# Designs tried in a protein design run: designed miniproteins, single chains, continued (4). Part 29

Each design is a single chain, and the fold is of that chain. pLDDT is the mean over its residues in the fold that is shown.

## One batch from the design tools (miniprotein)

Design m12983
Fold by ESMFold2-Fast:
Structure m12983 (fold): chain A 74 residues (1-74)
Amino acid sequence: MEEFERRLELLKRQYEAFKKKIDELSKNPETKDDAEAYKLFYDRLFEESMERIRKEYEDAVAELQKLLDELAKQ
């Protein structure tokens, strides 16, 4: 469980650092369109990565609960 929390925190930190770079690029008219495209791409990538980690966590918890139920019946 702690591993999933660390992975989520790492993704958030990477995403925040990247958003700061995008914000700086969006202040320059010459790079504004590129910054907007990269922002949309990274927002989607971040959401997909977060959802994948949540799913892995939920699946791991469900598997553990199943194993505990089996052990309790023994």
Scores: mean pLDDT 77

Design m12984
Fold by ESMFold2-Fast:
Structure m12984 (fold): chain A 74 residues (1-74)
Amino acid sequence: SSLLEKARELLKEARELLKKGSREDLLEAEILVGVAALVIGVLRALNHEDQEELEELEEEIDRVEAEIRALEAA
């Protein structure tokens, strides 16, 4: 769906921000990941996209959030 594609785009942009690694970039990445997580959570709750792509994006969100926390701790 178009919403899943938007979530993927947000995660991709968040990853690019992590490569830059400034405090502002990390904050922006966290916002983008939060929006992506909200979109996926809503789609899951509505039982609209109950497929492999949705599960894959949920795993990707968890990974990006973990990377942000690791960079913040460094």
Scores: mean pLDDT 80

Design m12985
Fold by ESMFold2-Fast:
Structure m12985 (fold): chain A 92 residues (1-92)
Amino acid sequence: ELEKEIARLLKRAADLLEEAYKKNMSPFERDVVRALTILMLTVGALAAKRQGKEDLSKRLEETRSRVDELIDQGKYEEAAKLLREEAEKIEK
């Protein structure tokens, strides 16, 4: 089910953001993790929209915007927490 697949990917992205934060990432590593996280959320939102799941698509778009903003502010731990919380809400 699309929701379970998206939730799994959000949890993996959260793990990567937490690890990157703890290990003092290079600028390149930060850019890659950010780009992959944003791409995953963008593709997830498009997939949800194509399946007629408009509420899920909007939620993923909002999550993408908030995660991108948190990463811009250096708040990687908060970004990871947001991804985990959204994953749990989507799996319900």
Scores: mean pLDDT 82

Design m12986
Fold by ESMFold2-Fast:
Order: structure tokens, then C-alpha cells, then sequence
Structure m12986 (fold): chain A 88 residues (1-88)
């Protein structure tokens, strides 16, 4: 289902960002949960901000690793910029 694919993409993003930042996967997942719970900021996986971001989500759902990394890099900038995640 789409919901299961979105959960897989979110899991893969958390794995990638944990490896990239040195922060634990659990801390990355908590930061993603904080963003999802924040009504001020659209959820990038279910409510993309623009057409390019929507394209990356669609490609990542189909297993495109490049699209996943680009989406994850966008997510990381927002997590850090909004204070959901603090670098170690």
C-alpha cells in the first residue's frame, strides 16, 4: 500500500541521515516525528511543498536511491533549520 511504502521511505531516510550525521537512528526518527506532529510545517512525504519535492517523493517510493538522498538532504536541512534535530 502507499502507507507501507511511505513508512519504508521514512525508515530509509532515517537510516541514511543517521549514517550521514552520526546521530542515532532513534534520534533522527524522533526528529521526524516532531516535524510530522508540527502543524506549522507540511509533512514532506504526505504534503510536499512544491512539484520538485513531490517528484522526489514519488521516485523514492519506487526505490530511486538518488531521489531518496536528495529528499533526505532536504529533510535534514529542515530538521536542523527548525531545531527538530541538533548535530552532535
Amino acid sequence: SLEEKLAEVRERIADYLAEKTGVSKEEVQAALDAWEADPRIPDPLTDPLNEEERKYVEAALQGDEEALRKLADFILRTLLGRGYLTPK
Scores: mean pLDDT 75

Design m12987
Fold by ESMFold2-Fast:
Structure m12987 (fold): chain A 72 residues (1-72)
Amino acid sequence: MSIFEIAEKAKKLAEELLKEGKSFEEVAEEIKKYAESLGAEAKVRKVGDTLVIEITDKKTGKTVKIAVPLPK
């Protein structure tokens, strides 16, 4: 699986969890677990009304950044 495929799936997972009413902390934890299961590292931060996810492949060092709008 490419780092871009991991990033795309992580974005969809974050959007789904936010739709379910999960907190920022719960979403961050699930994204980190998902990335780790695939040999990647995820960093999740909140910037205003946006959730920023950085996914890094631990073997190649490649990083993909994703922005997900937070629901009101």
Scores: mean pLDDT 80

Design m12988
Fold by ESMFold2-Fast:
Structure m12988 (fold): chain A 62 residues (1-62)
Amino acid sequence: DKIIKEINEKAVENPKLFYELEEKILNASDAEYPELIEKLMKELKLSKEAAEYLVEHLKKLS
C-alpha cells in the first residue's frame, strides 16, 4: 500500500514531529482536523491522500 509506505517513510525521517502531530490528532476535535491535515502536508511533506488517511485512521482510535 503506497499510502502506508509514504506515512512510514515520513515517520522515520522526522520522528519527533510525526509523533507530536499524531498526539495532536488523537486529542483533536472535529473542527481541528482540516488544520492538522494542512500541517501534515506542509511540515511532513505528506500527500493530501496520505494526510487524510492518517487523520481518519487516528480518529477511529481516539
Scores: mean pLDDT 81

Design m12989
Fold by ESMFold2-Fast:
Structure m12989 (fold): chain A 148 residues (1-148)
Amino acid sequence: DVEETVKEAMRALAEHFRLLAEAARSDGATLEELMERAREELKRFGEYLQKAPEAVTKALTEAFESARERLEKKGDETGAAIMGELLEQYTKLAEAAIKGKEDKEVFEKALAEFLEAERLLASSGATRDSFVAAMEEARREFEKLAAE
């Protein structure tokens, strides 16, 4: 069921972004634990993406664009820029997930590189507040799509 697959994918992303927001407020062992949990949710998202790539990508793009517009309207240009970068990175991850259906190493490598990029953003003190705001805004949009 495509509709149920999209809802499950959106639930996985909502939890992933919730964990990233918490990771941004953490350090040391707690940061690493939260990033590992975020990795498992992103891996689950990838599995649903492979089942319904067009429908999941459409829902994901809509959620990120809505979150970016809300951040722009609030005057958080840094948060909007982070959201735009995440949309670009999630598009690349979607391409890797489709290729990874035939070659799992492609997806595993892309997933690891993507999570390291997210971890660096989460641990940056200079943009922490905008990063947290961006994660919380994205989480809200994904939760809305999961509830429908």
Scores: mean pLDDT 79

Design m12990
Fold by ESMFold2-Fast:
Formats: structure tokens, sequence, C-alpha cells
Structure m12990 (fold): chain A 64 residues (1-64)
């Protein structure tokens, strides 16, 4: 059941993640993997939060 909602959220966030990832790499190409993940998460979090309605429980679980 959860997977269906997660897939919808993933689809909605895909373009945002791709754009943000590109921006981070353009600005900080040498960012280490862990730091990159932190920056990507921080940048995408507000957008992901807006889509939380589609899969709030799944997003909460993934965030943890």
Amino acid sequence: MAGEKVDEVTKALRPVVLETRREIRETEPDLPGEEFAERLGARVAPEANKHAHLSFEALEELRK
C-alpha cells in the first residue's frame, strides 16, 4: 500500500530533485557524498513537504 503513494511522490519530486542536484553540482561540484546528500535534502525538503499530502507517512519514514 505505502509503495503506491511513495511512487507518486517520487514522480512529483523527480524533476525537482534533478534540477536541485544539477544546481548543487554546478555550485559545489567537489561536495563530498555525505555533504551532497545533506545539501540536496535541505534544498528539496520544502518541496517534498509540499507533496507530503500524497504520502506523508512514507516521507516521514524516508526522512528518518
Scores: mean pLDDT 64

Design m12991
Fold by ESMFold2-Fast:
Structure m12991 (fold): chain A 75 residues (1-75)
Amino acid sequence: TQKKKVTVEFSPFTKLNEGQKAELTDLVKSKGGEVVELNDTKLVAILPEAETDGFASEVTQIVGVQPLSVKVEDV
């Protein structure tokens, strides 16, 4: 199965709280993925390629604000 690395970066003013971090972790795991890095302004996850479409939109729904950047890379 092909995997992709997805990096979602937020504004420094959009500090992710613990509840949002938990929901983002659950979202990644629900898609069969792995959280590589998660801090106050950034989420890095490895996802199956088929699950990368719409992921940024789902992240935005949890956080409530648009990310500054979304990057999808081959693993």
Scores: mean pLDDT 84

Design m12992
Fold by ESMFold2-Fast:
Structure m12992 (fold): chain A 85 residues (1-85)
Amino acid sequence: GKTVINKPNGTLTIDGNTISGSVKANSSVLFDVKTPTGPIKELYVNGVKVQPGEEKDLLISISKDSVYIENKSDKDITFKLTFKK
């Protein structure tokens, strides 16, 4: 099933092995949620493919029980992470 979490500074959707969402400019958001397991296969930021760990002005920290995202840019961002099965 699809999990959707809405917070004042961002949204998160987990659908299978994919995490997607948005984070407002100059803000951070913590989601307490069970995450997919395994290595990250692909990362997209604002619809553009980015090498994981090379995203600028964006910090993404994922654990088994949380997703923390910090947007240091002056614009709202959208992101999509796909995990390898």
Scores: mean pLDDT 81

Design m12993
Fold by ESMFold2-Fast:
Structure m12993 (fold): chain A 64 residues (1-64)
Amino acid sequence: GELILRLIKHDLGLDDAQLEVAIELIREHPELSNRELGELFSERTGVPVGNATGAVGALRLYNV
């Protein structure tokens, strides 16, 4: 887990607070698509929607 989280954060330019929001949104909304959840993550944090969708997809792929 830890190494994957660090790589996602570095690659997509996320800070620790933004990463925590993404993880919580994934846990709260298992029914939403990566894009829908990425849009919600973008709305809450200001992360660009492409980066937000990528982060959600990567986090889901690695079960975090």
Scores: mean pLDDT 79

Design m12994
Fold by ESMFold2-Fast:
Structure m12994 (fold): chain A 81 residues (1-81)
Amino acid sequence: SKELEEKEKKFEELYKEAVELAKKLGDKEALLELEIIEGMWLIWRGLYEMGYISEEELLKRLEEFIKKIEELKKKLEEKEK
């Protein structure tokens, strides 16, 4: 759906921004957390593509991952101050 595509794009953009910031700060723990979030998202997306979960559940999980990246990015931004 368009909603899923738009949310996936938002996730990808936030992920790239958070990775760039974590690399700039040399924050290896944040980089590992980001890798875990991406891995978990790929699992949920795969479950959806295989028909094991609904689009509604996939969107809920995607929003949870977006929120986690936003929270991590905020912590990284505070470290720059």
Scores: mean pLDDT 87

Design m12995
Fold by ESMFold2-Fast:
Structure m12995 (fold): chain A 76 residues (1-76)
Amino acid sequence: KSILEQLREEAEKYRKEGNDVEALVVEARIHVLLGRHDEAAKLYEEASKIYREKGDFETAERLEKMAKHLRELAAA
């Protein structure tokens, strides 16, 4: 299977498991591969908020940094 098909199946699996934050991260990765930088940044921003609510500040900061870089790429 293509990498995109594998990622879509992974995102669907996480949604079925009720693992919404992991599904958001996988969906963001799909948008990055498709060159959809603003859409990917939005999904990373949403996932980052959920990780902060869970107390995982390290993962939240990493995702915020990724979103910022993607926003800069989209604006160029």
Scores: mean pLDDT 85

Design m12996
Fold by ESMFold2-Fast:
Structure m12996 (fold): chain A 78 residues (1-78)
Amino acid sequence: SMRKVGDELFNEALELLEKDPSKLELAKGKVLMATLFYMEGEDYEGLEEAIKKLREKGYEELAKAAEEQKEFYLKIKE
């Protein structure tokens, strides 16, 4: 499912940052892709949970990037 792929990509991003904080750009790419899969699957709850978790872990820039990706996706679909 789209949510399963989104969750997997999101968890990969967090695991990557835990092991190597220098991989921020790669982790950001995974977060943006996860956001796309959540949006395509209309898994808005899953996306909001992921964004909340990013903020709880102090990854505010990644949370903001996910929110901006969501807004961009919504603008393209309208």
Scores: mean pLDDT 86

Design m12997
Fold by ESMFold2-Fast:
Structure m12997 (fold): chain A 80 residues (1-80)
Amino acid sequence: VGEEVRELARSVPGVSDEAAEEAAKYFQKAVDAYLAGNREEFNLNLTKAASVLLKEVSVDEATRIVQRGIDLARAKAAAA
């Protein structure tokens, strides 16, 4: 999921490699928290990922990346 989110973030105009890497790291932490049943850590890490993206891109673009990351995390959880 982290790798997929990193590539998604990089595909958005205006997102730096550093921001994409940091956002992907927080998404991976969110997925790990979700699989552990820790909803507070899941929400916190999603908020951190969005905050990183919002430094460089619009709210709409950051929301799109976050929503796609959530969909990937849900698909991974459903397959486990």
Scores: mean pLDDT 77

Design m12998
Fold by ESMFold2-Fast:
Structure m12998 (fold): chain A 75 residues (1-75)
Amino acid sequence: SAKAELEKEYEHLLTSNIILARRLGLRDLAKKLEEWLKKEATPALVEQVKAINDKILDAIKRGLSPEEVQKILDG
């Protein structure tokens, strides 16, 4: 069902981004995303997680430090 597909995508996106945040030392982001795992999956939340991922990946591509990545996320 569409609901089951949305829930699966949401869980996969969150777990992938939690791992990435932990690897980069983004502790506050990792904690926030872990809290979001307890929320009902919605299209709006999926889009928010994708937006966060896009910002992190763009910053990594530009060779920015974890501190600069955090600044972009806070910003």
Scores: mean pLDDT 79

Design m12999
Fold by ESMFold2-Fast:
Structure m12999 (fold): chain A 90 residues (1-90)
Amino acid sequence: AEEALREAAERAAEGGRRAAEGKKKGDAVAYTGGALRAIGAALEAALVGRRAGRPEAGAEAIREAAERAKEAGAELTAKGLYGIAEWAEE
């Protein structure tokens, strides 16, 4: 569970970085693809946390990924990830 959660969070952060690169490039397709990858990985992290009986751990990992996406410049993607983290704790 811990390794799967870490891998999902890493993929979410990578998706955010790719979204930021697409934004800098002015490539809406690359930006959208990166954002969708980040969202999908964050949802995976939420589900892994729930299956492990630790929804708070999933939410925390997603928030760390959101912070990395924000640092990379993908602010709207990061906002979406924070929303998924809140959902994961419900």
Scores: mean pLDDT 84

Design m13000
Fold by ESMFold2-Fast:
Structure m13000 (fold): chain A 85 residues (1-85)
Amino acid sequence: SDLAAARAKIDALAAEASAVSGVDKAEVRAILEFMLDLIERQDAAAIAALRAGLAAIEAARTPETTDAEVLRRLAAIARAVEAAR
């Protein structure tokens, strides 16, 4: 199925992102799986909350901000959005 194919690709992307950023693969995968779930379920409120969180991360970005820091902040936002569903 398209969803199964997307999940397989997400696993590969999480492994690559983990290798280049140093963030735990399971944490990166959890973020990507959560984003896929939001899209599949058409959860407009959760998607809007996640988008606002992403905008806040980008607004706070400095030249010293690492990819690992961005991914950890994303994980925290994803957990907060999931808890609020």
Scores: mean pLDDT 71

Design m13001
Fold by ESMFold2-Fast:
Structure m13001 (fold): chain A 99 residues (1-99)
Amino acid sequence: DKRKKEEEIEKELKKLLQEGLKAILAEDYEAFEKVIEKLEELLKKMKEEGMDEKLIKLTELTIDFLKELAKMVKEGVSGDEIRKKIDEFVAKLKKIEEE
């Protein structure tokens, strides 16, 4: 049932990514911090349970991306630079999937 647990974690990771993005767009930084806490707890559990290295890397990348994106939005960075950051994140996701 390892496959089913991995699928549940991928679903939770996707949900937390969406919640984090919504919080950033709403400038709800209290909700954003709660999402980051949940992602960091998920990452800790994955490492403690010896889960797949690709899922661990995806979770770390997602945390780093959301933190950087929130900082960029707070600093009033241009939409073009935000788009570039999103494109870089998507490229990194694809690279991890191809490993």
Scores: mean pLDDT 82

Design m13002
Fold by ESMFold2-Fast:
Structure m13002 (fold): chain A 100 residues (1-100)
Amino acid sequence: MVEEAIKKLEEALKTVEESIKELEELKKKSEDEEIKEFLEKAIEKAKKYKEEIKKYLEKLKENPELPEEEIKKIVLESGVLEGMTLLMLGVAKTAEKNAK
């Protein structure tokens, strides 16, 4: 269980890191000041989510004997942070297309 959870968190972390890069590229390409402000805030939030997932990953690696329910909660919370990052990226991509 812990090994599967670690793999899921590593995948979530990679997705968040890739999404941050895409958000930063969208910010560089954007001509709209409101979209740029949204992107800056989205990047800051995604970076905080990245650090939260890193903390969960460290907790799993340091405590392989964590209760099953606690491991499940960490996986669920990491998945939510990944999902929120992808949602922000989706909104940003849609806003950028509509601004043109």
Scores: mean pLDDT 84

Design m13003
Fold by ESMFold2-Fast:
Structure m13003 (fold): chain A 78 residues (1-78)
Amino acid sequence: GEKERLEKLLKELSATQLLRLDALAASGRYSYAEIAELLGIRDPRNVALLVEEMKKIVEEAKKNGISVIDLLEKKMNE
């Protein structure tokens, strides 16, 4: 399902790529299709899933007093 697809995507992308995705989406200057091309993501629908998950990761990092990069690296290495 969507959860299993999201977990696979998080493992396939680097922490740097996920941070770039979040920044590009937050800028409001790029469509999800353009973000997909810039980051080598084949399906723009995956960008929407990753944007939603990144918002959750940022909030989790803030609540736990750790950096977003450190939390991403931890999740990607599990």
Scores: mean pLDDT 79

Design m13004
Fold by ESMFold2-Fast:
Structure m13004 (fold): chain A 84 residues (1-84)
Amino acid sequence: DKGIQAAIAAAYAAGKAAVEALGPNVTLTDVKVEIEGDTAVVRATATNGDESLPVVAEGVVEGDKVRVVTRVGDRVREEVLPIR
């Protein structure tokens, strides 16, 4: 399922971006996953106890890959991840 593949890629990107922004002890709370066709949006709040930042990762399936745009606070990152 393309939507599920997009969701997995977006969740992975969101977690990685949260760790990069707030360190290895980051926790994601209020996690919401929305799947629509070939796209998925993962929303969460990333916190390390001292700081909290919103995280949004949007994945879209493009052939055999997922393009993910991840926002953590004011930082935006785009990446392309393979799918199985």
Scores: mean pLDDT 81

Design m13005
Fold by ESMFold2-Fast:
Structure m13005 (fold): chain A 106 residues (1-106)
Amino acid sequence: NINQAGEYFALGDYEKAIELLKKELSSIPDDDNVSRSQVLELLGEVYFAAGDYEKAVEAYEEAAKLDPSFKADLLEKISEVYRAAGDLKKAEEYLKKAQEEKEKKI
């Protein structure tokens, strides 16, 4: 489950963390966008730590689409992934998007 995936992630067992998160995602109902978003955010974090920058970005983008309430934070995470990947232009673009999203809140 999600808590066990977090423990494996902390231990550096990214393969097991990814396996458990994918299993959790498949068990969540199609209309439970909030829970799906949470699992996808963790999956993005594990992919980022494993160096799979493309999959990390994909997971964070999907999470942001499913639950816009954390969109600003997810855009900042995408910016961090692009910076680690050496794409400084995309890192700056996503950081600006995150700042704009924060300003959109009352």
Scores: mean pLDDT 83

Design m13006
Fold by ESMFold2-Fast:
Structure m13006 (fold): chain A 74 residues (1-74)
Amino acid sequence: DEYEKEALQLLFEAMATLDEAEREALLARVQAVTRAHEARYGKPASEFSEEELREWLAEVRAVVEATRAERAAR
């Protein structure tokens, strides 16, 4: 819900500044984060609790910020 909307907003804002290869890399990183959390919690992302969504969103934010930092370093 709200956490998913925030994640989508962060991704859309980042993607507006990225080229195709950078967008693919960012999406792959976000997918890896989601799969890692699904494995850790033993359930699909659609069943995450509010606390698990908060933890997931924090890692998605970190991945987006890392991607922006890599872009800025060019």
Scores: mean pLDDT 80

Design m13007
Fold by ESMFold2-Fast:
Structure m13007 (fold): chain A 90 residues (1-90)
Amino acid sequence: MEEKLLEADEKVSELLQEAAKAIEEGKAEEAKELLEKAKKLAEEILPEAVRLAGEELGLSEEEIERVLEQARERLEGLYKKGLEEAEKVA
């Protein structure tokens, strides 16, 4: 479980690095596709990662749900910023 989450985190990091390179190279459409893939993978692992961290910290199920909601909002914000940067090189 933890090993699978680390593997997914590495993949998200790889996709973000490729997106950054695509932005530097002026490949806006490629950067947008890479950002979308990174967002989808991050969204997929986020509930499990937050639950594991919350359980380790002794949080209740309700507190874990609240943290997950906040984490999703932050992910959406970061994704929007990434798209804005890609759009600048379009």
Scores: mean pLDDT 77

Design m13008
Fold by ESMFold2-Fast:
Structure m13008 (fold): chain A 89 residues (1-89)
Amino acid sequence: SEEAQRRTAEARARLRATKPEDFDIEGVRLFLEHLKRYVDRETLAEAVRRFAKEIIKVDDQTADSLAELARENFDEALEKLIELVKKQK
């Protein structure tokens, strides 16, 4: 729906405006664990990729590697993403 598309666009805009310093480790875990409850593995992998690229600002190769890992083993991908957040602080 147009409403769902608008909410998704607003969420992406907010995510782009958020700096790594605004995310604590618990916030990153809670956000992605919450998404895991409502979306399939492909959508969850894309969320990990976008977070890494748009918030942490890693290169495309690193972001794509994290997305592939998230498809195979979400928990391991989440831990690697959190380690990247720690390195940006």
Scores: mean pLDDT 71

Design m13009
Fold by ESMFold2-Fast:
Structure m13009 (fold): chain A 91 residues (1-91)
Amino acid sequence: IALEVFRKLPEDVREALRRALGAENDEETARRLAAELERLGDAILEDEPLAAFLERLGLPASYKEALREFYLEYSIELGVKLLEEGVKKVT
């Protein structure tokens, strides 16, 4: 899931994230990125927390939209997969 969504990002963004996260390949980069963004949670939709995250990684603020798109797509695909397996949370 995370790798498939990560591959939708532009190549330059993927390479920059791989270096910033210290990963050896795209799969590891996708996994680490998903975990970091999941820690941000709803804060990823806020400008300041996401800008601070990019600053910590040494990445430009222009990547904010790409990271938001990755997180939203990842969340949607993960939700679809859980539904396909018949596992869903009902309130």
Scores: mean pLDDT 71

Design m13010
Fold by ESMFold2-Fast:
Structure m13010 (fold): chain A 82 residues (1-82)
Amino acid sequence: DLEKLIEEVEKLKKKYEEAGLKEMAELMEQTLEGLKRIMEGKWPGPPPTPEELEEMLRIAQQLLDNFDAMLEADEAVRARKK
């Protein structure tokens, strides 16, 4: 589902921006532009298959979960130093 993939990538972009990871946020923005071009039929290459979209959605969800775990670990380290 292309629309769900766009939503998950937008969430990743926001999390990277909030964390100050500018390069990763920019990569997510470029990914969003590509996905929107696919949706509009403006993509010059072959569009992703439904199976590839499902795999990309799974990966995006995994990255969101891993990002939350990373933030929790960073907060625990900072709390220990206070």
Scores: mean pLDDT 71

Design m13011
Fold by ESMFold2-Fast:
Parts: structure tokens; sequence; C-alpha cells
Structure m13011 (fold): chain A 83 residues (1-83)
């Protein structure tokens, strides 16, 4: 499915931004910039997920949740260092 491929591409981009945020956890500005990009790519992946069958959509939604949880942790750590 083209929708599945697009969702996977956007989740891969989101994961790359989360990885960059994790690498720069001591720099709140960099983490915040990568967080915004990751959230945008997760939102795009979710739009394509709405056009898939239920089983494919559920897999994309689970991966998006995992990526979002990693992003939240990176933001938490960056804010703690900035305080």
Amino acid sequence: SENLKKAQEYLKKAEEHVREAERHADDLKKVSEHAGEAQTNIAKANIYAMKMDKEESEKINRRALEIGQRLAEALRKARAVAA
C-alpha cells in the first residue's frame, strides 16, 4: 500500500529527529526544534494511517506511540538539565 509506505517514511523521519533530540539532551533549544519536527512527522504518518486497514493502522499507531514516548523522555531530560 502507498499509504503504508508513506506512513513508514514519516515515522522513520520522526525517529531520526527523536534520535537527534536524544543525542542533544543537554541542549533544550536543539531538543525543542527536533521535537517539533518529530511531532509534525508523527502527525503526517497518522493521516496516512487513517487510510489503511485496521491491522496496518494499529501497527503504525503503536510505533508512533513508542516514538512519542521516547520524545517525551528526551524533552524531560533536556528540561531537567536546563533547570
Scores: mean pLDDT 87

Design m13012
Fold by ESMFold2-Fast:
Structure m13012 (fold): chain A 66 residues (1-66)
Amino acid sequence: HMTIEDVVLGFRAFDTDGSGTLTREELRAALKALGLPESWVEEFDTDGDGTVTLEELRAVLLKKYG
C-alpha cells in the first residue's frame, strides 16, 4: 500500500524547479501518475488560489493517513 513518504516523493518529482509549490495542473498530473483520485485537487487546494505548497500537501496527507 502507498505511504505518505511515497506520495511526497512523487510530488517532489513534479516540482522540477525546486520552488516547493505545485499548480493545480501539476498537482492533478501528479495525483494521476501516483494512482490517486484527481478529485483530491480540490481537497489540497482549499483556498482556491491555484497553487499548493509541498508543506500543505504533507499536512493533508498526514491528516488522511495518520
Scores: mean pLDDT 72

Design m13013
Fold by ESMFold2-Fast:
Structure m13013 (fold): chain A 68 residues (1-68)
Amino acid sequence: SIEEQIQQVIDQTKELIKNKAPASEINTLVQQAVDLYQQATPEQQKKMLPLIGDAQNDFTDYLFEQER
């Protein structure tokens, strides 16, 4: 399902952050998760919104770590 695809991409994003992967690779997965979210139904979007928000925040925090 699209929900499972979003969850898998978010889990991969977290692993890349943990492993200090290049920001470009992490950004690609975050964009993929957002693209999947935009294709989801309103019901699926309500369910997945907290996970998408969490992934975006984790990536933003990671970018600040890379800048410092």
Scores: mean pLDDT 83

Design m13014
Fold by ESMFold2-Fast:
Structure m13014 (fold): chain A 118 residues (1-118)
Amino acid sequence: MVTVTESGGGTVAAGGSVRLTQKVSGPGKVMVFGWDRVPAGGPRRGVAIVGGSGKKSILGPHIEGRATASADQKNQTGYLDLSDLREEDTAVYVGSAVVAVGPRLVGATGAGVELTVV
């Protein structure tokens, strides 16, 4: 079974920075890492997508210029670096991955990590 585990949330001061991490465990090779945000009372929205090799990334327009998405393919780990944090960045951040397991593509999603900006 493929699993995603997020880390690196918590309470951060406005204007600060944070690194969110998603670790992918189980068989196969990660092809894509994704990041979504789920604000209190709001819809889930995409934040970033990065290829498993880290060579290509796409960022959502609401976070562009303040976020960097990267990947460590060897360790099957995706990162989301957020800078110049604002109270509006407060949300649960959910990691997801598309993993190639033999001839199949398998999706996996984590439970999310909470970020509170004060």
Scores: mean pLDDT 82

Design m13015
Fold by ESMFold2-Fast:
Structure m13015 (fold): chain A 106 residues (1-106)
Amino acid sequence: VEALQQARARVRELLRRYGFYDYLSEDGSTTIPGRPKESAPLHDILLALAAYFVETYENPVEALAEWLRNPSRYSPTTAIPDDLAERLGEERVRELARELVEAARP
């Protein structure tokens, strides 16, 4: 439980550093534009996704970076914005993927 709370805090800090203030609510929770408040916060979605990539892929950083560049291509029901790569650029998307993978690893 403590390790999960620390990982969630790290991902929330990453969202702040990468300029996702639009996804931060007054209580510090994250939301995705167009999603109801009751939906899982963006930081929880990204942490779960990173954990899945760590368990599934030999190179989770590159696999996650590729997915983040084209989220709707892999899952049309994804809550991750399709313009994420346009907003951050290729290099910052790869760096975000690396930091998310680090947060998901114990």
Scores: mean pLDDT 65

Design m13016
Fold by ESMFold2-Fast:
Structure m13016 (fold): chain A 82 residues (1-82)
Amino acid sequence: MVAELKSLDPEELEKLKEEHEKRAEELKERVKKEVEELKKSGKTTGKEVQKKAVEISALGILAAEHSFYAELLERLLEEKKR
């Protein structure tokens, strides 16, 4: 939570930022791989394709959330060092 993040020391914030950055990168690479596999399968319609599209979307949202938290943590670090 934001209130808890404000109470962390700079070293803890930096560590959390690195974790979120790593998670975002891993999820982005996984999204790319899943999209490529879906394209390569030749499947254009059907329940399985829709399920896979939902899964890819969920991974993309998680990647965006981790990127957002990493940026938020970076801004909090800047504020604490001022």
Scores: mean pLDDT 76

